# Designs tried in a protein design run: designed miniproteins, single chains, continued (3). Part 86

Each design is a single chain, and the fold is of that chain. pLDDT is the mean over its residues in the fold that is shown.

## One batch from the design tools (miniprotein)

Design m10985
Fold by ESMFold2-Fast:
Structure m10985 (fold): chain A 83 residues (1-83)
Amino acid sequence: SPLVEEANKLLKEAESYLEQAETAIDAGRLDEAGRLLRKASELVNQAIELAKQAGDQELVDKANELKRRIEELSRRGAAAAIA
């Protein structure tokens, strides 16, 4: 399905931004990390919508797991700002 292909592409891109954000947090670049996490979140939300349209529940679950990872990293970034 073209929808599934696009959703997988968006999730790969989001995961790349998440990895960059983790590196930015580790380096104390918290403003950069915030921008990267926002971009990752936008891509994951788009992927969830496409996966739902395709009826691919496994892909919806995968996208929601990545969304949880983004939320956890956002919390770690916020904690780093006061540490």
Scores: mean pLDDT 88

Design m10986
Fold by ESMFold2-Fast:
Structure m10986 (fold): chain A 61 residues (1-61)
Amino acid sequence: MKKKEEEEKRKKELKREEKITKDIFDSMLRMADWLQMSPELKERIREKEKKILKEIEEKLK
């Protein structure tokens, strides 16, 4: 059984996950800079962030 509030709560939770994901990947990119990781590895991190955010957006529909 579904309630209208469940949909809103799910969207709120996904929005929080989106913010947390961005924060985590931002920190990872800073660490990658300190570790002198290659630009390719940094792009991989950004790509994973985009993929996760896209999946969250799809769940919000």
Scores: mean pLDDT 76

Design m10987
Fold by ESMFold2-Fast:
Structure m10987 (fold): chain A 75 residues (1-75)
Amino acid sequence: AVTDAEIEALLAEFEAAARAGDVARARAVLQRLVEYAKTDPRARARTKEFLVFSEAAQRVAAELRDLLGELFALP
């Protein structure tokens, strides 16, 4: 099971990568978050909340729309 601390660390890493314009690193981190979100409703809710309010995420949204679409399609 993923811990809240691990999710927060991944979200911080995603934001740092997105702010730096490092699309490859942002994708790798978001893929891990999406995999956790598929099986853990708490990780899913927290990841969705963070990304909705993340200004940095808008910088890479077009390049990551496949993963973002997958995440937000989860119930």
Scores: mean pLDDT 85

Design m10988
Fold by ESMFold2-Fast:
Structure m10988 (fold): chain A 62 residues (1-62)
Amino acid sequence: GTGGDGLGATKAGAALAASGGASAEEARQMGIDAYNGKASGEELLKAGKGGAAESAKRAVGG
């Protein structure tokens, strides 16, 4: 089996929840759902892009 893909999915799921203003419990659940394949690839990709955009806004503001 591959461990790398699972780590990426879990991280992306947690990032999605955190970027959306989710609580710690919601972020944990999203990570679990991503790891188990319940979250779609589009949702995981959107989470990553949202985080990158927010980071860029902070960099410009600093």
Scores: mean pLDDT 58

Design m10989
Fold by ESMFold2-Fast:
Structure m10989 (fold): chain A 101 residues (1-101)
Amino acid sequence: MSPLEKKVIEILKKLGAKILEQKPGYILAELEGEKVEINILGDRVFVHTESEEVAKKILEALKKEGIPATAFVGKSRKKLGQAILDYLDGKEIPSYTIIKE
């Protein structure tokens, strides 16, 4: 587990999240009854959840620690998937914003 992955897990735990699954570059958690999926690519975090309030809490916590992050809110993962592809292509991704799916 990378130092960034460890730090993200500690941030989630401080927020009261339960960690459900961990893989390299991937965390599935539950915060305030909502499932949260986290992808870590390079030095950037991509957050997916159905709750805008949960997304805001996670983004604020990551921002406080200087970790670049973008949140995607909704039942779909289409915009999340495109943002990951754009990031891998070297395109800039906006930080500390919520994108609705």
Scores: mean pLDDT 85

Design m10990
Fold by ESMFold2-Fast:
Structure m10990 (fold): chain A 97 residues (1-97)
Amino acid sequence: EKEQKAANYSTAAGILLVGLELEAPEEALPDIQKARDLFNEAVRAYDAGDYDTAIKKADEAIEVLRKLAQKYPEVADTANAAAGALENFKKVLEELK
């Protein structure tokens, strides 16, 4: 069940990141790409069973997304939703350790 919850939250974050890329102004794309790269690193670490690295990379992605939400109000809801999904992903991983 906890593993399924981690997979569900990572899937939700991935979908929200795709939505963010489609809605965002061009000036936001480098920050969105950074969040996506950090998210991909978190998922790869999770798949490898490296929960400490997955949590660290999720935290880094959350920071980028929260700053992006503050800088670009037009995508703030989607960016904050993606960060929230990653926070839930992180909490499940902390319980799996």
Scores: mean pLDDT 86

Design m10991
Fold by ESMFold2-Fast:
Structure m10991 (fold): chain A 93 residues (1-93)
Amino acid sequence: MKKLLIVEPDEERLKRLKEIAEELGLEVLTAKSDEEALELLETEKIDGVIATKASPELIEYLKKKNIPLVIVSSHASDEEIRKKIEELVEKVE
């Protein structure tokens, strides 16, 4: 099973992103900050990351670990979110 980390400070957007990813059959971990995301990335095996905003530090960490990152607009529709998650899953090995 693919495990995704979703990074989103807004609780309602985080819930929506999580529900869409879980509907696609993915295991989901959530983080409300880049700091929480980095902590989870050190302790958990994460196959991919979805964020509405990512710090340079988080981006560089993900590049170093070869973990794919997809940025989703805070204005994205559910269909756009689903498409971005599907694109991310295709990049995960």
Scores: mean pLDDT 82

Design m10992
Fold by ESMFold2-Fast:
Structure m10992 (fold): chain A 82 residues (1-82)
Amino acid sequence: SQEEIEKKIEELRKKIDELTREGVRAHISGDNERLAEILRELADVYDELASLYEKLGKTEQADIYRANAERLRKKAEEVLAK
């Protein structure tokens, strides 16, 4: 149902907020391994959001979320580069 999908989207948005705060902490502490882990987790959440928006017929928004996921995964690789 639409209500079930909307509820899942709310849960994923809260997870983005939590992971973003953790990412800021990892960045400040210089923990590149933890930061990369968080960026990959954020990418997974954006992929999940993309799938939900696609189910709602919102393909443009789904594409934006997929692009965000790809960007975050590339950023994680950059963070781990020495």
Scores: mean pLDDT 89

Design m10993
Fold by ESMFold2-Fast:
Structure m10993 (fold): chain A 103 residues (1-103)
Amino acid sequence: ADKELAELKKNTDQLIKAGEQLKKKSTPQQSDMLDQSIKGIKQGVDSIVSKSNVEKAGKQVISGANGFKTVASTGSADDAKRVQQLSDQTISSAEKTVDTLLK
């Protein structure tokens, strides 16, 4: 669990940083969607850490990561590719962490 949780935290931190850069190029509506996604990811990670409703928390992180992909897909190809990679890493880490905690 500790290794999976550390990887999840690292991947979510990198994704959030990429999202903050993406907000600088985003419309107000896209920026709001990114803020909601960031909030969802942070709440999901906190719930996973506290072991409260881990399955729901994992889905919340995955939903937030998918929100980043949606916004990035409307931007440059380079931004879309980078955010897609970071989002996929975040989703994979969330799934592995949830699976490990539900043993």
Scores: mean pLDDT 83

Design m10994
Fold by ESMFold2-Fast:
Structure m10994 (fold): chain A 82 residues (1-82)
Amino acid sequence: SKAEALAKAEEAARAAEEAAKRVKEYEKKEGLEGVLKYVGATLRAIGDALTAYIYGKKAGDLTPGERAQKALHEAGLKAEFK
């Protein structure tokens, strides 16, 4: 349902928020500009995920936000989004 899809998108947004808490540790290491670029890309992906769930993404596919979340986790939260 739409409500279930929105809840899943919200879960991805919360994961991005938790990842953002970790960037404060990397801010001291890599600088604010790199951190902001990475966080900005992640937040944009979360927005795309929310739009996809609202307007009919097919079941079984990861949303852009979920892919960004997975990439952040696997990369160990980098300041660069590559």
Scores: mean pLDDT 56

Design m10995
Fold by ESMFold2-Fast:
Structure m10995 (fold): chain A 67 residues (1-67)
Amino acid sequence: MEEEAERDAEWVYEQMLKLGVPEEKARQIAEDTREDILKAKSPSERAAIAVAHVLRAVGDKIDEELA
């Protein structure tokens, strides 16, 4: 689980960098994803958490575009 959480967090970090998110914020999002995944009780909950963090980051970018 911990090793999978780390891999998922690293994948999220890479996606954030590709979307143009600053490195510091990308690292923070990856850390938040890792911590939440470690608290998950099932594989489906783990997947939902990872997706939620990505969607939240996309939402933040949309909010910035609207400002």
Scores: mean pLDDT 72

Design m10996
Fold by ESMFold2-Fast:
Structure m10996 (fold): chain A 118 residues (1-118)
Amino acid sequence: SMRKALLAISRSEIEGFEQEVKEVKKLKTLKEALKKKLEELKEKLEEAKKNNDEEMKKLYERAIELYERALELLDKIEEEETDELIIELGFVFMSITLIEAVLKAIEEEEKRKELEEK
């Protein structure tokens, strides 16, 4: 059930994103949002390193790489829009949606464990 929901959301996000990429005004706002998220992820990565949390470190490193790739692809699309670049960006965005869902699931599980330890 949850896997099917994540796939449906990912497809919907890709389709919505492809429409927004065609509008230069929306593209600047999206780049700003991605840059802000990238800064947040870099801070979380440093915290994971400090706590010697190898699993969280790997997840944040992967998320950072995906956001950096998305920004690179958006810059390329601004110079020359191709179907190949849009499709690649769509796959990167789907990967971002999946890893964000994993990060959120871990956060909710940690909150649940804190409540059970009381």
Scores: mean pLDDT 77

Design m10997
Fold by ESMFold2-Fast:
Structure m10997 (fold): chain A 107 residues (1-107)
Amino acid sequence: APAEELRALLAEAEAAGIRVDLVYHGDGEVAVGFAADPADPAAWGLATLDAEWRLSARGHGGDTEAARRALEFAVRAVDVLRRARAAGEPEYAEVLALLREAEAAAR
């Protein structure tokens, strides 16, 4: 299930020292950012689903392994959100809530 996949992904990211730094949901769009260090997120990845649920992604932090992994986790997380949306409520709400809880726990 998408929620179980996200829990596994979040555990994998935590083991790698990578945290959810940003969750945005508004105007039909969603964005999820991951950072290597929430206290100093110089290396981060952001993945966005627009109003038509098209995926775009960008990273920051140059050619570091941490920046590449943060971007990979961001892309994987929004793919889980996209599949959860296809499954409908309450699955989408559960996956979004898990991401927001992880974002709060990183601060």
Scores: mean pLDDT 78

Design m10998
Fold by ESMFold2-Fast:
Structure m10998 (fold): chain A 62 residues (1-62)
Amino acid sequence: PTVVSIGGYGLGETPEEAEEAAREDAIERARASGLTVESVEVTRVEETPEGYLALASVTASE
C-alpha cells in the first residue's frame, strides 16, 4: 500500500493549543484528500511574537 506524509500547522496562545490546531490541520488535509489517517505526530513547537506555532505530520494511506 502507498503511504504518504501530509503536514499541517497550528497557532495558539499556548503550546497545547498550537499542537491541537496543528494536529487538526494535518488530519483535515489528509481527509480532504480521501486518505485514511494512520498516525499523527507533532514535529515542532516554537514560541513566536504572536504566541506559539506548531507543526504536525500525518502518515496516511489510501
Scores: mean pLDDT 83

Design m10999
Fold by ESMFold2-Fast:
Structure m10999 (fold): chain A 76 residues (1-76)
Amino acid sequence: SARDHLKALAIEIAKALEDESLTEEEVLEKIEELASKIEDPELQKQFLAAAAQMAEALGRHEVAAKLREKLAELEA
C-alpha cells in the first residue's frame, strides 16, 4: 500500500539522518533521490514534509530548512 511504501521510505530517511558520517548535502541528496521515485505529486509533498519534520527532530536543521524550501516551491 502507499502507506507501507511511505513508512519504508521514512525508515530509510531516519537511517540517513542518524548517520553522522553523512554530510548535510549527502543526506539532502539521498532524500531528494527517494522523493524522485514518488510519481504522485501529493504523496511526494507528504514525503518531503515528513522528511523535513524528521530532520528537524534529529537536529539536522539545515536539511530541514532546505526541504521546506523545496516543498514551498512545489506548492507555488
Scores: mean pLDDT 79

Design m11000
Fold by ESMFold2-Fast:
Structure m11000 (fold): chain A 80 residues (1-80)
Amino acid sequence: SRQEALEYLKKAAKAFEEGRYKEAAEYLRKAADAEPQPWHRVALLGAADVVENIDDEEKSRKINEEAMAEAQKYAEKALA
């Protein structure tokens, strides 16, 4: 029902604000399943796919930051 979809959307928004992107994506998919309008369901599923990928992008950024830190330490040793 639409009421159930709105409750899941509220849970998705809270999880998103708290940085829990995989949980937010799961709630968006539950909202889509509960949504009676097909075009709203498609939009919610699209949003879930985008939100799910945020965690992977964050992990990639952290790996790059660690690689840069290692390169900096190497440069410092080479200049000493």
Scores: mean pLDDT 76

Design m11001
Fold by ESMFold2-Fast:
Structure m11001 (fold): chain A 87 residues (1-87)
Amino acid sequence: DVAAGRARLDAALRTAESTLKSNTDLANQIDPKFAEEVKKRLEEAIAEARATGDADPSAYPQAADRLMEKGKEVSEEVRKKREEAAA
């Protein structure tokens, strides 16, 4: 169902935008250069998900899943960097 896939991608995009803001803020507390890398990676992931969905509506669920996975990977990196900085 294309409509269900679109709703899933829309939800993933909203989550990714929230993740972009929160992780960039957290990364900036460690290193502003790392914050720019985090911002770039998440902005590229968001743009890729939108482009994938626009090119092929049947790919909405896959675009959403990839975006959510990339968001988790970046969040994990920010968490590890914060733990390393605290040690």
Scores: mean pLDDT 85

Design m11002
Fold by ESMFold2-Fast:
Structure m11002 (fold): chain A 62 residues (1-62)
Amino acid sequence: EVEKMKELALETLDYSEEEAKKKFREAAIKEGLSSDAVGLALTLHYTALENKEEGKKLIEEL
């Protein structure tokens, strides 16, 4: 699950908040991701929107 979430978070780094939310919802349905995993991916995306370097670092450290 963490690996799938990490791939999603990296893929969506350049996505808008709305686009990232849509992608995460689709992945949750298709891959069976937990609400916690989706919440973590969203938090990482918000961090990347504020500071891309910091967000990328946090994702890579997962």
Scores: mean pLDDT 75

Design m11003
Fold by ESMFold2-Fast:
Structure m11003 (fold): chain A 84 residues (1-84)
Amino acid sequence: LSEEALEKLEESVRFMLENAELPEEDVERIEEALEALRRGREALERRREEALAAGDTKKAETLAIFLERHEAIEKLLAKKLEEE
């Protein structure tokens, strides 16, 4: 997954959060999306560990920033689902 693809995904998620009408029917779909986001975060964590093992500290730092942003989006979606 390219950095450009991750950026576009983040923009799409933020746009959804700002403009989304959350019908009851879409609750299950959002739960599925949250599960997919959690799996994506785990994959990013593994990539960071691999970068650290390879001695690529700069890549590991960049991945850590992406992880922070990914977790923030996941938390916002979860909160919207519960408190909407």
Scores: mean pLDDT 69

Design m11004
Fold by ESMFold2-Fast:
Structure m11004 (fold): chain A 65 residues (1-65)
Amino acid sequence: HMMEEAKKELERILKLIEEQVVSVEVKDGKVYIDVRVTDLLGLARATMAAAEGSFTGLITVNKHP
């Protein structure tokens, strides 16, 4: 229920910010996302959307050389 809805909404929003998503996992109502971001505004939007869904999302930004 919550996991599926949270995943769908978050994936949709991530597409809007045109970021490179490395991985997305949903476990026990928590969402873990590994994202490569050059613009922090995109990350902020994703974080706000995760909070709106009434679930705790764990979003990380990794800069790979």
Scores: mean pLDDT 55

Design m11005
Fold by ESMFold2-Fast:
Structure m11005 (fold): chain A 68 residues (1-68)
Amino acid sequence: KPVLATVKVDPEQTEEVARRLREALAPHGGGAVADPEKGIVTAASFDREALEAALKELGLDYEIKELG
């Protein structure tokens, strides 16, 4: 099932975090989008384990929601 993660980061780090998550998740059919104004990165993947592994490797605190 597809999963969505929301990560709260320093606003000036949102683009870098989103870029790293996009690179990590692209092989798994996932991606990430930065919202620098809110200091939030939203990442999605069809592979929950790949998403959690990428988030843990970057040392990020996150909230995951399962979609559909």
Scores: mean pLDDT 79

Design m11006
Fold by ESMFold2-Fast:
Structure m11006 (fold): chain A 78 residues (1-78)
Amino acid sequence: SALEQQIQQLLDEIVRLTKEFFASKDPEEQRRLLEEILAKLRELQRLLQQRFPDRAAEIAAGMERFMEELRKRMEELI
């Protein structure tokens, strides 16, 4: 489906941005990439909630906790 293709596209983009983050030696670029990763994860959350509407609340709670932890962990590397 179009939704499944959008989810796979976002996952591919998140993986690419994450690889770019770890390849970067510039703290300003790393901060920009982190914000881009988090924005793509928020978009992924919306698509996952559309795909699994019966689990929308669980997905929202889990993704919010994951994104908060990811931000803290990745900011420590900058």
Scores: mean pLDDT 90

Design m11007
Fold by ESMFold2-Fast:
Formats: sequence, C-alpha cells, structure tokens
Structure m11007 (fold): chain A 66 residues (1-66)
Amino acid sequence: MRAALDARIAAIAARLSEVLSQDEVDRLVRQMRMMVDDMIARGASLDDILTQLEAFLLVQERRVAE
C-alpha cells in the first residue's frame, strides 16, 4: 500500500513540477501526504485514497490552467 501511494504522489509531483515552483510542489506533496495519512488512520481503502489523489491532481491542474 504505502509504496503504491508514495509512487502516485511522486508522479503527481513530477507533473506539477513542470508548471509550479519547487517550493509549491513541496507544499502540495506535504498536503497529499497528510491527506493520505489521515485517510489511512480513518480506515480508507487503497482505492478510496487513489481516487482522492486523482481528484486532488485534477483540482490542481484546473487551477494551473486558469
């Protein structure tokens, strides 16, 4: 589980690094890790967490496109 989530967060960070500064990417990575840790503590499934990470990416991509 953790390795798959770490890989997904890294992939999202790599995509966002094309348009955002390293400081902004680092902040978003911290936010994603806090979200993942909170969801795991609440008993969320891997699929639920991956779905939430995809939603997070789409929100950030929409923000950047504007």
Scores: mean pLDDT 80

Design m11008
Fold by ESMFold2-Fast:
Structure m11008 (fold): chain A 90 residues (1-90)
Amino acid sequence: MSKQEVLDQSVRLYGQALDLRGSMGGNLDLIEENLKKYKETVERLIGTLRQLKSLETNPEDKQFLDDFIDRLKRELEDFEKMAKELLKKL
């Protein structure tokens, strides 16, 4: 894949992840399904960002991608923990 194709895929996956996260606040019956889809989408996004980093030559942009991946991992872990605690109370 070209660098541009990987970038476009990353943007699309990030948008999908945000939409899935937003949808969980409105419908409790879909929390488990949307959590699974959100996790899968974020893991795919992390994969595409790692691929993008391998194609990047600018050290500052590589560092930005590493920082973004680390932030996404942390946000995924925090969100999964929150959603699981919410599911236990239902």
Scores: mean pLDDT 79

Design m11009
Fold by ESMFold2-Fast:
Structure m11009 (fold): chain A 68 residues (1-68)
Amino acid sequence: MPSPLEQAEALAAEARERLAAARTPEEQDGILSDFEKRMSELAPDLSEEEFRRVLQLRGELLAEAARL
């Protein structure tokens, strides 16, 4: 099975692709909400180092969404 960090990186990549394809603010909000929910489910399984990486991925995704 993929590691929690690999799952988090895959979720961030998926969310980024979905945001690029999103046509409405409602779609963008739904994508971000789904991403946050899935990340919350992975958080208990992350090490401190992996958690810091997830925070970076989350920040990058939110910055990209803010530009759309």
Scores: mean pLDDT 77

Design m11010
Fold by ESMFold2-Fast:
Structure m11010 (fold): chain A 85 residues (1-85)
Amino acid sequence: SALATQLVTALENKDAEAAIAVFEQLSGVTLTEQQKAQVAEILASDKPLLSKLQDLGVLLQNLPLVKAATTSDSIEEAAALAVEL
């Protein structure tokens, strides 16, 4: 999907603002400043792309999500795209 592709691109470019925007669109919630900082920290790490997606997935499990199922499916799609890159 376009959102999964945008998330992978944001992770590759370490673009925290783009990643936060995609994450908020996928989850249906507005992130707090603390949660935005956690996303930025994950993106700034030197971990492989798949590890960053796993860390974002853990963050999602701790959020009160309006669109939990849709968000999980999109993260799985982004992980599949990351493997193909």
Scores: mean pLDDT 72

Design m11011
Fold by ESMFold2-Fast:
Structure m11011 (fold): chain A 86 residues (1-86)
Amino acid sequence: ITTATLTFDFRDPRTLELLGYALELLKERGLPLSQFPSVLKRMAELAGVNTDSVSNIYSKDFRKVTGKDITEEMVEKAIDEVKERL
C-alpha cells in the first residue's frame, strides 16, 4: 500500500475511472508500473493535495481526493512530467 492509495477515494467510481485512465496512459507511453505511484503523487499535487501531510496522519477519517478534484488533463500532465524525469 502506497501513500497514493491513502490519498485517493477508491470508493468513488469517477476516481477509479481516472486512475484506470492514468494506468492505461502510463502503459501506452512505455512507463514501467513502478512509476505509477509517482504519477498518482503528481496527480494529487495538481489537485492541491499535499501527499506528505497524509503520511503523518494514520488516516481513517481523512478527506481523500475524488474524481471532482482531478481532470483528464491533470492525469495526462502528471504522466508527461513523470516521463520527462526519467
Scores: mean pLDDT 68

Design m11012
Fold by ESMFold2-Fast:
Structure m11012 (fold): chain A 90 residues (1-90)
Amino acid sequence: SEMEELIRRLTEGLRRAIDRGRAYIDKGDIDGALRAEMEAGVYLTGLAAVRTASKSAGDEETAKLAEEAIEELTPEVTEVGRAVMAMLRA
């Protein structure tokens, strides 16, 4: 479905942002890491919005797809955020 395709694209964007964040962290690029973390947050927010809208519309299948992506990737986004915070503090 079109909504499943949207979830796939948001999930792909989120994974790429996480990967970029990790690469920037590994290189000590604080500015790059911050931008990647912000981008990951935007994609995660988009997935949460799709989940909420789908639940409200009674589309449980689409809501589950978004929820599964959020559950899988939220820990990775959190780990990137912790690493960025560590880089910002001596």
Scores: mean pLDDT 88

Design m11013
Fold by ESMFold2-Fast:
Structure m11013 (fold): chain A 88 residues (1-88)
Amino acid sequence: EVEWARRSLALYIEAARKAGNEELVRLLEEARRAIEAGDYERAEALLEEAREAGKEAYAALSPEELAALRARLAALAEEANAALEAAA
């Protein structure tokens, strides 16, 4: 589902911005654009590269920023689950 992937990438992009990892932000934004363009092979390659860079981004977040990010991720997961339930 393109909407779910777009929302998930938006949260990862926000996490990367909070960590100050500009290269990770760029990789995640390019992956989002590739998904929107239907180029899933390119998106997969970009996400794989972003996975390694993301490791350090999460380590750079303060405990307060990490808690806020986790709360946003939980809220998005609930929203996605609600959308899937509404579609049933």
Scores: mean pLDDT 63

Design m11014
Fold by ESMFold2-Fast:
Structure m11014 (fold): chain A 72 residues (1-72)
Amino acid sequence: DKEEFEKLLKELEKEGVVIGVVSEITEKLKENIKKFEEMGVEVILIIHDDPLSDEAQEEALKRIKELIEKKK
């Protein structure tokens, strides 16, 4: 559920990874991503028409779990 999603996000943040769910990639978002990458932070974006939907959150959770497993 959403609590599991938040917990996994915090774990990835400790490793220097941030994940965002967005409906589109704007120029301002690209500039912010570049700043995070310059700080040594890896940014992963998931594009979904409704980023606040349960479907978008489930897709994000799946991607987060895959990333954590691959780091082992």
Scores: mean pLDDT 71

Design m11015
Fold by ESMFold2-Fast:
Structure m11015 (fold): chain A 115 residues (1-115)
Amino acid sequence: AEAAYEGAKRAALEAAEGKAEEALRGGGEAGRAAMRAAYEGGGATGAAAAGVAGVGGGVEAMIQARKGKREEAARAAGRGAETAGRAAEVGGGSELGRRAGEGAERGGREGEAEA
């Protein structure tokens, strides 16, 4: 999970160098799809999908921060944290869901601290 998160961060930083808009759209679509799957599927599968959405929110926040848009970064991190928090509360037992929740929460704190 940690290695996958590091990979996503690197991809987001590369996207910030000219593909940030495409990465943001992809992240948003993935987040929406993950939330839909979590709501419809439920259980462990739903929790895992929500965890992925949380990670996506963190990635989006990183991209916005690289553009110097601290306010947008904070909002993106907040959205990711909410999705990841929901996955954790449902108790899906997914390690990915728990790690995504922690990452999104840290991203939200970092964005707010810079605001």
Scores: mean pLDDT 50

Design m11016
Fold by ESMFold2-Fast:
Structure m11016 (fold): chain A 63 residues (1-63)
Amino acid sequence: MAALIAEGEAAEKKGDEAFAAGNYKEAAAHYKKAVEAYTKALGPEDPRVGEAGRKLAEAMRKA
């Protein structure tokens, strides 16, 4: 579980970096990995899943 949270955090950071660079398609791919990792570790109702999902939706809208 801790390893999946760390994977989610790493993916979210890569997504944030890609989003800041304007690479929205790459950001969306990284945020999707973060959502998957957080969902497996914490469950779909956890606030971290919701936050990563919101970032994913934003990146997808701009891609």
Scores: mean pLDDT 82

Design m11017
Fold by ESMFold2-Fast:
Structure m11017 (fold): chain A 76 residues (1-76)
Amino acid sequence: RPPLPPDEAARLARRAGLEVLRISLTEQGLSPEDAIRMAERAMRTVAVHLGLSPEQADRVVEDARPELERLARELS
């Protein structure tokens, strides 16, 4: 299986992180701060697993942070 294109890997990683945030807040009862940490960890892990470098994975997390913070606020 060839590695995914970087843009597709980034999209999937972001989607995974947002889903982990939602589950952590609504089903697991984590605090917004803990839910964001779990989402960022999941996003980074998925990005690296899909073939992004650690630096690219960190960029995906950085770019998604405002959306994670907004969603955490809305779901809390």
Scores: mean pLDDT 83

Design m11018
Fold by ESMFold2-Fast:
Structure m11018 (fold): chain A 79 residues (1-79)
Amino acid sequence: EELPSREELEKQIAELEKQGAPQELIELARRAAEVALKVSPEQIEEAVEKMKPKADKLPSSRENTYKLLLETIELAEKL
């Protein structure tokens, strides 16, 4: 599966805004989009794989989801 283009990512972010997503999620989505365009798909996949054990141990909550997404983004940038 090919990573979406910048235009497609911007459209997805606009859809989130239309659905009334909180600003924190919109900002996180914008950060994720910028990193996805900057790093290779392999780096993103590796970051996701490394974060899976941590995700499985955390209860499903908004705070935990935001923290996991942010850590995954930061890890992808460092790879």
Scores: mean pLDDT 69

Design m11019
Fold by ESMFold2-Fast:
Structure m11019 (fold): chain A 66 residues (1-66)
Amino acid sequence: MLSDEELERLAQEYIDKVLSETPSSTPPTQIMTRAVSLFVEEYNPSDEELARVSRIVQRLVDEHVA
């Protein structure tokens, strides 16, 4: 199981990757969805890990746009 620190690092990496590949006008919800999709595709997480990373991604994106 991935630690909270590892999940936050991965979430930030995926958000940064999505931001580098998408226009600045991209809605925050699309950034979140794509970041989570990349995590699922690469790591095939458990339901618990998916819930945790989804919450971390939502928090990080919210902090970025708030």
Scores: mean pLDDT 76

